# Designed miniproteins, single chains, continued (2): the designs that were tried, part 32

Each design is a single chain, and the fold is of that chain. pLDDT is the mean over its residues in the fold that is shown.

## One batch from the design tools (miniprotein)

Design m5078
Fold by ESMFold2-Fast:
Structure m5078 (fold): chain A 81 residues (1-81)
Amino acid sequence: MEEVKELAIEALRRVARERPDLAFATSPEQKAEFIRLAVEEAYRIALEKGLTPEQIKKVIEEAYKLASDPERVREIAAEVL
């Protein structure tokens, strides 16, 4: 469980570093793009770690939840910038 959350947070950190414009965005379109990129990065990280399909699903779900929370996104972005 903790490992799933840590990988999801790592996905958000990577996207925030590459696209800080999206991490601090207020428009619905930019927020949706950040969520899309965070989910894609979470899937990539989970595959690289050799996780099971069940664990991959959990990492993706956690990344989606975190990326959908603007306060959490800004907290993570501030940490990496």
Scores: mean pLDDT 83

Design m5079
Fold by ESMFold2-Fast:
Structure m5079 (fold): chain A 63 residues (1-63)
Amino acid sequence: ELSPEETRRNAVIVRATNEAAKADSDEEMRQKVDEVFAEAGVEITPAERDAIVQAARDLKAMG
């Protein structure tokens, strides 16, 4: 069972990954992730940002 906080955080992660996947460079991907988390008011760690950028890269490569 996920807490409401975990559910909200997961939704932000999914949105950040999808938005980052639309970017054409790793720098843009990182900026998109930071923007989505800032808009949601959710704190992101460097490790989480790197993981989300990698997931976005993988998603973009798959088409």
Scores: mean pLDDT 80

Design m5080
Fold by ESMFold2-Fast:
Structure m5080 (fold): chain A 56 residues (1-56)
Amino acid sequence: MDAEAGGKGGAAGDSGGAAAAGQRGHLMIYNSEGAGRVAERAGGPRAGRNAAQMSG
């Protein structure tokens, strides 16, 4: 568990950014039919970068 915590922290920082963009798209789809697509298109790559910067 100790080693996994360190690995997850570093990996989460990089992968979390990219994953965050995807999660937002899926989350919006559940709330609205097309909202997820427009949210992901508008903030897809930027949303991931922003999340990574805030987490880092």
Scores: mean pLDDT 46

Design m5081
Fold by ESMFold2-Fast:
Structure m5081 (fold): chain A 95 residues (1-95)
Amino acid sequence: SMFEETREEIEKAYELALPLLSEEDQKILEEFKKKLLERIREAEEEVRRMREEGVPEEEIELFAGMERGALWVALSSLIRSLLSEEEAQKIFDKL
């Protein structure tokens, strides 16, 4: 999958952030993780559709790259909103 590494990064960020959060913030992160994984499923379905329609692989790679970038921005923004700058950076350095 073009999103396997992105899925692994989301899972790893979740596992690293979870023990640093209050129970309320853990629920926010868990719900957000579900939404990010749903976005990945939708993107994988779109990639499958593009391939079936004969879209050039270069265009599919561009689409997947943009979607991975958007997912990273969404994840990093949430983590920075829930944790201190120092804690967030330590998580990003491990991805």
Scores: mean pLDDT 89

Design m5082
Fold by ESMFold2-Fast:
Structure m5082 (fold): chain A 90 residues (1-90)
Amino acid sequence: MGEGLMKASGLADFEALKELVRRTAAEAAYLEEQARRLEKTNPRKAAQLYSAASLLRIETELIIDAFPEHREELEEAAREGEEEGRRRAE
């Protein structure tokens, strides 16, 4: 369903923050799997995708560190995102 409510929440909204962390972790994992597949056929593009994934992982960790009171829940969202991203790459 549509995300009308998410626009009103902002990053201070815990559910929106969890979804952001999950999505960034999922994209990082997806890019890493795509890069792995390209290592032999297009190593330059693989390197670029690994770099993009590394930046997304750094972003995810910075977000988690910014909200230490929600660290455990945000780390769990990141793990779920990683699993989703790897599964999506299959």
Scores: mean pLDDT 80

Design m5083
Fold by ESMFold2-Fast:
Structure m5083 (fold): chain A 100 residues (1-100)
Amino acid sequence: SAELEALLAELVSLARELLDLMNQAGFPQEDIDAFEKELLAIVVYLRDGDWARAAASIARLRALLERIRERAKTFPAEVRERIDALIDRIEAVLERIEAL
């Protein structure tokens, strides 16, 4: 659907911004790789109409976002605030996807 593709484009855009910030801030490569893996899985499953597998990947991505948020607490306040804002925006897009 056009609405799903628009939401996926927004999700990928926000995720790229978060990944770029994580790379600039010096987050562990394992956190970056895990996030990219679940993001790709969500995009693939949703495009294939596999909502059950997409839901499982969304749950794993949410767990990763909380881990990223916790790790961000050890970084300077300006980095933490930007990470928190991006995670909140990603969560809002995930909720809109789940409402389809």
Scores: mean pLDDT 91

Design m5084
Fold by ESMFold2-Fast:
Structure m5084 (fold): chain A 88 residues (1-88)
Amino acid sequence: SMEIEKLIEELKKLVEELKEAKKSGELREKFLAAAALEGLGEEVEALSDEEFEKYFEQVLESLKKGIEAGADADSLQVVIDSLETILK
């Protein structure tokens, strides 16, 4: 349980950083850069501003539900790694 609690704390910090990036207007650019590394850059680039905002809200909702459902350590680590890639 301590391992899961530590991962949840790291995830919460990354979610705060994502919210700050959205507020500063940097989030779309960071998502595009991360998606390009996975060969999905064209798909993300094709999203309208409204579609991107909806996508971001869905990601936040999924993260909250995962935390509430008591996700396992491996699943939490995968999400953390993905968010760190976006935020770098």
Scores: mean pLDDT 68

Design m5085
Fold by ESMFold2-Fast:
Structure m5085 (fold): chain A 81 residues (1-81)
Amino acid sequence: KKVLVHIVGNVLEIVAEGLSDEEIEKLIKFIESLKPEKLIVFRDGNTLYIVAEGLTDEQIDKILEFIKSLKPDELEVVDLR
């Protein structure tokens, strides 16, 4: 499974491929629990797209640790905060 994370200012974008339905649900629920100001979630086949706005640096770091806990085969992070 592959996860790409782009962070630009206060916008977090996640593109994930090959996550199970259970892993997708857990990731979405985790991000929702952090109460972003805006959250967009889109699924196309086995690809998950998430855009979240208004999260703190500490909350973004928690999301990155959560993604690492899913043990993706590939994780790419572009951090332009």
Scores: mean pLDDT 81

Design m5086
Fold by ESMFold2-Fast:
Structure m5086 (fold): chain A 70 residues (1-70)
Amino acid sequence: SKKEEILKRVDEIVELLKEQAKKYNMTKEQLQKAIDAAIDYLKSTIDDPELREEAIKRVKEEGEKLLNEL
């Protein structure tokens, strides 16, 4: 389903953010910029407004957790 495809995309983005943050020892500023870029990507690629908002919310929530771990 479209929702499953979008949720998988969000999971892949979150996993990538986690891997990049750890591998490159990102600062909070660098990680925030990466999160912002991911959100902008989702805003531009998801045509369904409800799924778009859900995807953005999940990236923001997971991103906040990652920022708090730094």
Scores: mean pLDDT 84

Design m5087
Fold by ESMFold2-Fast:
Structure m5087 (fold): chain A 85 residues (1-85)
Amino acid sequence: MEEQLRLEIEASFLRMLLNLAKKALEQGDIETAVELLRRARRLAEASPLPEREAIVEALDEAIRAAEAGDIEKAIEAVDRAADAA
């Protein structure tokens, strides 16, 4: 019960960070988006989420795309991470 509740809380917080990052990308706030994505990646990597590997991979892609200015690709990668979370 406690372990399951912790995973549900971590997954919810991860989804919140991803939604905020997507909104920042849509608004052109790349610096804030990258910061939120890096926080999401650290949370995902520290948590035994069922789709952890897929989430981390998608977040790495989102961060690279955002830093390269490819907003469309960054948003697509964030959506993939959110779907896996």
Scores: mean pLDDT 81

Design m5088
Fold by ESMFold2-Fast:
Structure m5088 (fold): chain A 95 residues (1-95)
Amino acid sequence: MDGLMLEQLGLFRSFTDGSKQYIEQILKDDPDTRQKYIQQIDELQEQGEKYLKEADEAIKKGDYETARKYVKKALEVRDQIDQIVDQVQQYAQQK
């Protein structure tokens, strides 16, 4: 993995770990809802990491068009995780 992709993967992992910790804290007394959202983020994390790995492999081949497409998909996964965090925050505020 090149330095830039390694950094992107590290940032993505830190972001997903922080998102899960936030959900665990905010839904401390709601284990069923917490488990549901954590599972959704775990699935999105696997998908995002796969896209970043595909982007790294494309860069190694000099296929920068394919690399850009996979980075864009990883960013879309991050946006989906942000939306889940926002939904959890709204849910907790309505309780």
Scores: mean pLDDT 85

Design m5089
Fold by ESMFold2-Fast:
Structure m5089 (fold): chain A 75 residues (1-75)
Amino acid sequence: LTPTDAAKVTAYAVRAVGHLLEGRKDEAARDFIEAGKIAYKSGDKQLAIYYFEKAIEVGTGEVREEAEKLLNEVK
């Protein structure tokens, strides 16, 4: 991860946790998906897998399905 990409991943992850604290699970899952996408593009496959798994855990419906497809693409 470049320092800039690491900062973006952290920002999305922090916002996702904020959404979870307020009960907004699908918004949290969307932010975890964005964190995972940035991590993967930056070459951090393990971190991308971690965030896509978190998105699957907290997301529902279409958001969860998107996270599952992304996880399969990076494995």
Scores: mean pLDDT 85

Design m5090
Fold by ESMFold2-Fast:
Structure m5090 (fold): chain A 73 residues (1-73)
Amino acid sequence: GPPPKPAWLLQLEKMDKAQLLAFVNKVPGLNSQQRAAVEEILRKAPAGEAAERLAMALATFGIDPAVLDAALQ
């Protein structure tokens, strides 16, 4: 089956779009182009899929899961 969802993704799935945008602003190491891309994803994604689409983008950018976990605290 598919791998289990990581803890940081489960936390993002509890957030609305405003909370997801605030979370993205706490993530270090994103360049301006990557920030613009995640902001566009959050604008265009259906509410129920915003966290999943954001998670896929962050994974594509190669962000360390430990960095994402720290940004949630």
Scores: mean pLDDT 78

Design m5091
Fold by ESMFold2-Fast:
Structure m5091 (fold): chain A 66 residues (1-66)
Amino acid sequence: ISALIAQNQQQIQQLQSKKEELQQQKKKALKAGDVKTATQLELKILLYEISINSSEYVIDQMKKKQ
């Protein structure tokens, strides 16, 4: 169980890193006035956020298992 939790945490960290890169790209697009690109990046960020939250929920459930 601890090994599986560690592996899932590593995957979450990878998703968080990708999300952070997209957030930086979105900020640059907004500063350039490219609202269309910023909106597309926001949608990708939301998808990564959902994936992270789902993975964190699974880990939390595994930790609560007796």
Scores: mean pLDDT 80

Design m5092
Fold by ESMFold2-Fast:
Structure m5092 (fold): chain A 78 residues (1-78)
Amino acid sequence: SELLERSFAFDLSEEEKEAVRQTLQSRIAELREKYKDNADIQGKIDEMESLAQKDATDIANLVRIAQLEREIEAMAAG
């Protein structure tokens, strides 16, 4: 994802870190509404939200969030 690529390729400023947090919160809200009737996907979204609240700029957390988003997309597709 673009978020994952940017996290590895560039040193993030405090302003960019805040933009990452805001982007993640918006994406989490979108996914919750889109998949509100899918309990398994809601569980993945809960994990994403927990990681974003702890430290959204930690590379390990961003990698896990990106993995969770791919898992959600895979579950939704099939």
Scores: mean pLDDT 74

Design m5093
Fold by ESMFold2-Fast:
Order: structure tokens, then sequence, then C-alpha cells
Structure m5093 (fold): chain A 76 residues (1-76)
């Protein structure tokens, strides 16, 4: 089972990549962040606690927001 420390590391990495993608206008980097956040949520749904699921879901929503902003800036 994924520990709290492992979950936090994955979510922090996903957010770092999404922010980096937004800062640099790099959609592929932001998409890698989304991939990591989605994988973390799927893993925690299989055997994590509700607080872990809530944390992963919140991080995924923030990563999706950052990716959408990155894509919008490239489409402008």
Amino acid sequence: MEGVEALEARLERALELAREGLENGDVEVAREGLRLAEEALELVKRGGTQPEIDRAQAALEEVRRLLAETEARLAA
C-alpha cells in the first residue's frame, strides 16, 4: 500500500510539474503532472483512507486547473 510519505511526494511532484509547465508554456510538462496526479488518485482509491483520497483529489483539481491555464495561453 502507498504510504502517506509516498503519496505526498507524488502529489508535490505533480504540482511542481504543472506549475513548471504553466511558467514555461510547456503543455507536455503540465500533462506529465496531470498523469502523476491521476495515477496517485487511482492508487489511493484502491486502498487509501478518505483523507488520502480527498488530498489526492484536491491536488488533481489544482493540476487540472494549471494545465487548462497552460493550454489557454497557447491557444490565445
Scores: mean pLDDT 81

Design m5094
Fold by ESMFold2-Fast:
Structure m5094 (fold): chain A 82 residues (1-82)
Amino acid sequence: SDLEKALLMARMAGLELDEEQQREVERLAKELTDEEVRRIIEEHGEALRRFFLPESLEDSDKVPLVTKYVVAAFMVHHKIPR
């Protein structure tokens, strides 16, 4: 699943999430807009590179779902607001 892939990428980047945080990640990933995801990647791109995200998202209207879960995991772990 996209959640499992994102949690694996988070662990590989040194981030551990408990079960409560994992539920928050799933909720947040469903609520995040493509614009919010692009903003977080722009603001935190170097830190997010450890999650194997591309250097830039193409100027396309659709952000991959796994990318939303990875960004949500990063936000939940670091307590970054939307």
Scores: mean pLDDT 74

Design m5095
Fold by ESMFold2-Fast:
Formats: C-alpha cells, structure tokens, sequence
Structure m5095 (fold): chain A 76 residues (1-76)
C-alpha cells in the first residue's frame, strides 16, 4: 500500500496509482529525448520505462523513479 511521501503526493493531488504510472512513463519518455545523445543515460531511462509499464502500485512506481534518478546521478 502507499505510504510516506508517495501517499502524501497522491492524497494532495488526487492521483491514482494508474495516473501516477502514466505520469512516470511520460516523464521517462521525455528523459530519453533529453538524453538522446547520451547512450548510457538513455539506457537507464529505457530500462526504467520498461519497469514502469509493468508497475502495479504507486510504491513500485516511486521505487523505479528513485532508482533511475540515482543511476543517472552516478553517471553524471
């Protein structure tokens, strides 16, 4: 179940796990376009996009987002 920062975000914006998943997918697609000339960062975002499409909970969606962010930070 959703809790902590994820729960507060969903409660504040009235976002369902399905909507959160859709927003993450869109964000990752934008990231891929931004990093089109950086194959390592693009690969991280493409892998995150694949995981996001299979996510079934808000917690899973946030875990995917944070993992991708951390990997991108390490590549920078």
Amino acid sequence: VVRGTAEEFMERFGVTPEQLKAFLIRTLEKGIEIYKDDPEKRKVLEEALQKAKEATSAEEVFDILYEARDKLRELS
Scores: mean pLDDT 73

Design m5096
Fold by ESMFold2-Fast:
Structure m5096 (fold): chain A 88 residues (1-88)
Amino acid sequence: SEELREKALNYVREKLKEQLPEMSDELIDKIAELIVDYLEEHGIPLDNKEALDRLVDKAIEVLKQIPKDMSDEEILKKVEEALRSPKL
């Protein structure tokens, strides 16, 4: 449902902001959409907190390892590649 999607997006945004306070709101929003879209594409319920937490943790780990001078587009590509990794 749209309400469930918005709840999941807000949950992810808050978790990302807590761990990466220097990141722009625009980039955080795009990463949150990538995570939620991944769950929907794979038929994982958006109220599955364990799945949400796992993907958020994976995204945060990737984001902490990238150079600070990397473009938003390259950052989003790295996060998407990590989410689609068989090690997820």
Scores: mean pLDDT 82

Design m5097
Fold by ESMFold2-Fast:
Structure m5097 (fold): chain A 77 residues (1-77)
Amino acid sequence: GALGITLDENATITAVTAGGPADKAGLVVGDKIVAVDGKPVRSPEQVEAAATAGKPVTITVDRDGKLVTYTVTPVAA
């Protein structure tokens, strides 16, 4: 499923689609995704594999040294 974000090789958010699931949840450019549903992630492929369309997922990001958790429901890609 699609979160409405663009990730770099380190799973850092480089773009957020306006009005997309991540934007509505409060994710911003510069957030580094460190875990999805409590499972550590290291790459954009691991984030994509953990995101199922229509299923809420918990996304934990490192935002300037602070861990913040959001619930996002991906959409069909």
Scores: mean pLDDT 81

Design m5098
Fold by ESMFold2-Fast:
Structure m5098 (fold): chain A 88 residues (1-88)
Amino acid sequence: ITPEDIARIQELLKKIADKAEKDKKLLEKLEKEAEKLQPELEKNREKLIADPELALKTYLEGLRKLAEAIKEEPAAQELIELVDKILA
């Protein structure tokens, strides 16, 4: 993963966040997906702390799942494509 990839992820996340501020349904979809991811992250917390590469992969996979929940959004589609490219 490059600094350019990180910057693009941050830009896409900001676009999604800005839309979620005005769209309650979009925010609700994101919250529901985040709630599903939280228990799995907590169970694997020690493992993620011990392995930075696994932590990065888990973070990217989580972002992909959040974006899939709102795939109607262009920024979410771009985020999915970017994550798939990084994980390839």
Scores: mean pLDDT 76

Design m5099
Fold by ESMFold2-Fast:
Structure m5099 (fold): chain A 63 residues (1-63)
Amino acid sequence: SKLQEEIKRLKEILKKLKKLVDNSKAYAAKTHSADKVAAFEENLKTGIEVYEKMIERRIKALQ
């Protein structure tokens, strides 16, 4: 269905966002530059939470 296609696209976006956060955290851990990474991570975290909720709601709508 159309909802299954939307879920797939949202999961792909979410995967990319999580990869960006993981790369940022890994870099901060190595360089001890957490302060400048924290603000960037906060924005990404907000985006990730929005997409996770959108996916969850669509999965519930399919059931």
Scores: mean pLDDT 76

Design m5100
Fold by ESMFold2-Fast:
Structure m5100 (fold): chain A 86 residues (1-86)
Amino acid sequence: MKKESEELLKKIEELAKKFAEEKDPEKAVELAFELQEVADKLAAVGSEEERKRALEIIGKAQKEFYERMSEEEKEKLIELADEAVK
């Protein structure tokens, strides 16, 4: 059976892909929080190498998302993220 850390990495890959492709800012914020939660779990059980890999996957997804997004959509995303923390 695969290690728990390998399952968490696969989940990060799936969530990161969904995040990069997501056009709805509210859903994008939800996916970002899910990515953070899974990344935190990986940080607890994963190796340094696996944690670094997760950060690379998340970073690439964030770049793709922001490169596709207009400045207006970026501002809306920040507002939604702020609202979600309240």
Scores: mean pLDDT 75

Design m5101
Fold by ESMFold2-Fast:
Structure m5101 (fold): chain A 59 residues (1-59)
Amino acid sequence: SEKEKQQKIMAQVLANRQHLTNVSEDEVKEYMARLAEIYGDYELMEKVWELFQKTKPYS
């Protein structure tokens, strides 16, 4: 289901967070856009980006 795909993508982003937190927001967005291309869902990318910002405090 779409929810399962979204959860797996979000888990993947969170698992790689320690690497992603050291890149610009543009790089993170590009990474998520590529994930959306793989799954064919650009709305999913936007939701993943919002979750990433919710789980990452501005340091």
Scores: mean pLDDT 62

Design m5102
Fold by ESMFold2-Fast:
Structure m5102 (fold): chain A 118 residues (1-118)
Amino acid sequence: SAVDRLMENREEIKKVLEEMKEPFDAALKTLADHPEFVELIKRLEEAIQKMLDAKNPEELLKAAHEYREILDKLFSEPYRDLALRFWTGVMLLMNLKNPELVEKYTVYLALIYEAGKE
């Protein structure tokens, strides 16, 4: 399951997310004039941190549900266009920093989203 894969790979996920934090924060800074959107992205980061800190699969699943809820809200009106701009910037800056980790980053985020269905 997606939950099992996340539990098995938490240390690798943490490392990838930590190495990609600088380009993520730089992209977020370009949207500082949209404080409600910035707050939603901060809540998304908190959900990811709860997933990494989870002591058991139940806690991880709860964090993955929160992540999915926030991501669905980000890709809905009125935030959808801002979310597309943000993630385009994130992907560009991440590819400039370390293209080899971009695939792992995107796969792990997709895996968290899929776990939120369980």
Scores: mean pLDDT 87

Design m5103
Fold by ESMFold2-Fast:
Order: structure tokens, then C-alpha cells, then sequence
Structure m5103 (fold): chain A 97 residues (1-97)
């Protein structure tokens, strides 16, 4: 089943936070993979065929994270925020045509 997918990879050079948020048509979901001693939180909400997915990871130097946001429909808005000591390695967007 084809979905819109946003994948954010980040590397922690020091203590910090990375957050990815997406508003999309249809159901939205978030998942986080953490390598090393970090914390991960996901939040989702849905209202009238509009989905919100949020992924937040916190960590210290040496932590690597992959944030994955998925939606059944088109992406309406997407944002990434990273602390000073967090390097965004890649952002990949695959959108439904």
C-alpha cells in the first residue's frame, strides 16, 4: 500500500533534542529508532481525515536516531527542529502521487 513517508536521520554530537512533525491527509503515524542511550516519544492525532504525527528524540553525544513519519495521503506540512549539538544527516521524503 503506497504511503507518504518522511525519514529523518540525526546524529547527536552533544546533549540535545530533534523533533519532526507532519500534518497530512488521512491517518498519520510516527516511529523512532534510537541507537545508544536516548529517549524517544511519539504523538499522533486525527481529526476529520487530517492526521498529525510528531516524533521527538532526546540524547547525549554518540546517539543516532531515525525518525519515520508516515501518512495514508498527501503531506500538508512538515517541519524538523534540531538542537545546536544535533546534526541532521538526511531527510528523505517519498510522497504519494
Amino acid sequence: MKKSVVTVKARFKGKGTVRAAMVAEGKAEASIEVKGPGKAITQTAEYEETGLAIAVAEGEAGVEVTLTLTAEGKIKKFEVEASENVEIVSIEIEELE
Scores: mean pLDDT 81

Design m5104
Fold by ESMFold2-Fast:
Structure m5104 (fold): chain A 120 residues (1-120)
Amino acid sequence: MLTPEEIARAIAEAVENDDYDGLIEIIRKAVEQLRPVHPEDAELLERMIDEARQADEKTRKVLLYRVAAMLFSTLAELLTPEQARRLGEIADLFVEAASRIEAGQPVDRKALAERIRAVA
């Protein structure tokens, strides 16, 4: 079972490298860990991943970053208050990044990945 810190670090690496296949694989592994405790959120996250796979590059980035945000928000509900605060901060970073991409604004992937690793 992946820890939230391992999930965050692996997602940060995939984001830095613009590695969509790696990002999807990590998120899917985390979603399977959520399924026994949050089956509705797990199902929603899987549907969003499938939608992202069929989307153009820009829409795929927006959807995958929103999936990451929702994943970290859901994980935060299952953890200690200290871990929940850190995962909530990571979720907010992905919400901001997704909104910027949707608006056609640049996202510094290296800076985003460094911030995720610093919080994790």
Scores: mean pLDDT 85

Design m5105
Fold by ESMFold2-Fast:
Structure m5105 (fold): chain A 66 residues (1-66)
Amino acid sequence: SSLEEEIERAMELMRLSVAKLAIERYWEKDPEKAEEIAREVGLDPSGKTKEELLKELEERIREVGA
């Protein structure tokens, strides 16, 4: 239903938004932590810059929010 879809979308957007903030905060200070968070949301941090990872995450947020 539309209501269920809206709730699921809102929850996923919150999850992705929290992951984005955490990656931004931990990238320089605790890169291992940032990598774990990226993997938890289905991204592979291997060989990617912080900017590339955040861009992929923003694209996922946009797709979920559509």
Scores: mean pLDDT 82

Design m5106
Fold by ESMFold2-Fast:
Structure m5106 (fold): chain A 94 residues (1-94)
Amino acid sequence: SEELERRVEELEEEIEELEELLKQTSPDIMLKPLELTREGLRALREGDYQKAIELAQQSIDTLKKLSTEINEGVKLLLKPATEVLELAKRALAE
């Protein structure tokens, strides 16, 4: 839908900005959940909602494992990763 496409574009822009920030301010280990979130957004764009759910969940699971060690990067990426998961679940339910 047009609404889903618009929100995906907004999240893609947010992820690009976060990637630049995380590359400068966070360990390379944060690049894995960022890449998973980006792949999830790509799956949303392609209409593969199940894959988007799986990739977003993997990102969230990775971030939860890192939360005790890298709180700042985890907080910044958890919100968009969770939004990808929620958007994918809603689209799949339709």
Scores: mean pLDDT 80

Design m5107
Fold by ESMFold2-Fast:
Structure m5107 (fold): chain A 76 residues (1-76)
Amino acid sequence: MRDEIDKLKAQINASLDKVNAILGKDLSYFDAQKELATNTSLSDAQKAQIAAELAKADEALKRLMELLGMDLDLLK
């Protein structure tokens, strides 16, 4: 269990690090999602890359929340 949790956390952090590198910022997962939705200055390629990395983080986060017994609605 702990090894799986650590791996999922590493996946979330790696994807978020890539998103923050593209944006030149240090954003949380939810702030990065908002930035993707509201930032009209991003190129189509940047938007696609950010969306792909956030999708990977979302999958890992959902699995992590399942393991921790957390409600997804409380984190939105």
Scores: mean pLDDT 75

Design m5108
Fold by ESMFold2-Fast:
Structure m5108 (fold): chain A 73 residues (1-73)
Amino acid sequence: MLTLEEQVLRKIAEAETLLLDLVRRGASAEEIRARAEEFKKEIEKEIKNPEYLEKALKELEEMLAVALALLAA
């Protein structure tokens, strides 16, 4: 069974993979932001530990910023 830390890492890896795939497919910034918001809500619902929640949300925000920067380039 996955530890809480492994659950966070897996969720962030899933978000990263999906957001970067959207960039590669030429998805709109609106679609990328919508998908990131869906992941944010799922993370907030599933991760109850405040330290891991803060870390997960920060990682998601950084992934979104990278995806949007790549789209704008």
Scores: mean pLDDT 80

Design m5109
Fold by ESMFold2-Fast:
Structure m5109 (fold): chain A 111 residues (1-111)
Amino acid sequence: APRVADVGVAGTMLDDGKSIRVTVAARVEGEPATVRIELRDKKTGKLVASGSAEVAPGETAIVQGILKDVKPGDTVELEAKATVEDSGDTIEKTFKFTVPEPGVGSVPEEL
């Protein structure tokens, strides 16, 4: 049966210096599957990004969203959830993210 193997989050500050484009990536193993991804702000419960993608084994499902009203150096906590729709297999990870300076990409630390 298809399984979700990992989930990760990356962020890039946008040119406005107030918003981050967040990318959630989920890797599947076993068989081809449809993966549903949700990214939430852990403090507010607000949905930041969501989507579904069909992926082959070893491929990565990618969903993007925008986190607004942030400043460089702010710390945010993001909860990423990836679910394989075909099997019901789910992984959840919380990422502590320091907002990067404009033009600098940053990878959040897993909590």
Scores: mean pLDDT 77

Design m5110
Fold by ESMFold2-Fast:
Structure m5110 (fold): chain A 85 residues (1-85)
Amino acid sequence: MATLKIDKRSKATPEGIKQAIEAAKELGIEVDKVEVVDFGRPGTENLIFVETEGKLLLLFEINDKGEIVAIYDIRDLVPKLIKEF
């Protein structure tokens, strides 16, 4: 079960979200849930996350118009703890 997450202040359009879900499906990942999250971090409003059980699978970058400009397949990467200040 994969969840698509967008920031509460995301510039993602409904069409952009639909395109992200279709791209995930073409990569063998079925999105079962879409969640709006307050990440509280700068720059997350320009990103769409696809996760399973807290593990990041795909990252989409969007432009100021909410259009997908990059897709990152990170299924082989282990999430690393980021030190917060």
Scores: mean pLDDT 75

Design m5111
Fold by ESMFold2-Fast:
Structure m5111 (fold): chain A 61 residues (1-61)
Amino acid sequence: EIPEEVEREILRVVLEGLDNRESLEALRARLDAVIAKVPAEYQAEARAVVDRALAQIEATR
């Protein structure tokens, strides 16, 4: 499980992207920047969370 601070930041970026109707590519780039700041031990799990969120967004469009 990723730290609460990381999960909250991912959620914030996702919500902003949805509100602004950002492309999946643009949203992915912003989320990749968030992951880059995450401790190495959590990066793989954070990427999995991001990929799942992006897949859900794509499914609703």
Scores: mean pLDDT 77

Design m5112
Fold by ESMFold2-Fast:
Structure m5112 (fold): chain A 99 residues (1-99)
Amino acid sequence: AAAEAEEELARLATEVAKKWLKETLGIEVDDSTTGDEIVEIAIKNIPDPKKRLDFVKRLLEAVLPVAVEILPADQQAAAQALLAALDESIARGEEVVAK
């Protein structure tokens, strides 16, 4: 079960990264591009810290439902807290820019 969950997490993370790159930066990657290569492309093309946080948040939102099946309960709570902290950080960034 753990190995199957890890494969599903990798697949979901890759799909979210591909979709985010296409919708946010207009960058299309093919199905032969590895997850690591997609992450490198995203990091290289995201000099804006706010957009980088949005990317990380989307990855966590995609993998969290599968992660709760393999993570201990204490780590599940930490993952949920991290998502909430990212939401607040993004919102604060928008408030600072709006000033």
Scores: mean pLDDT 63

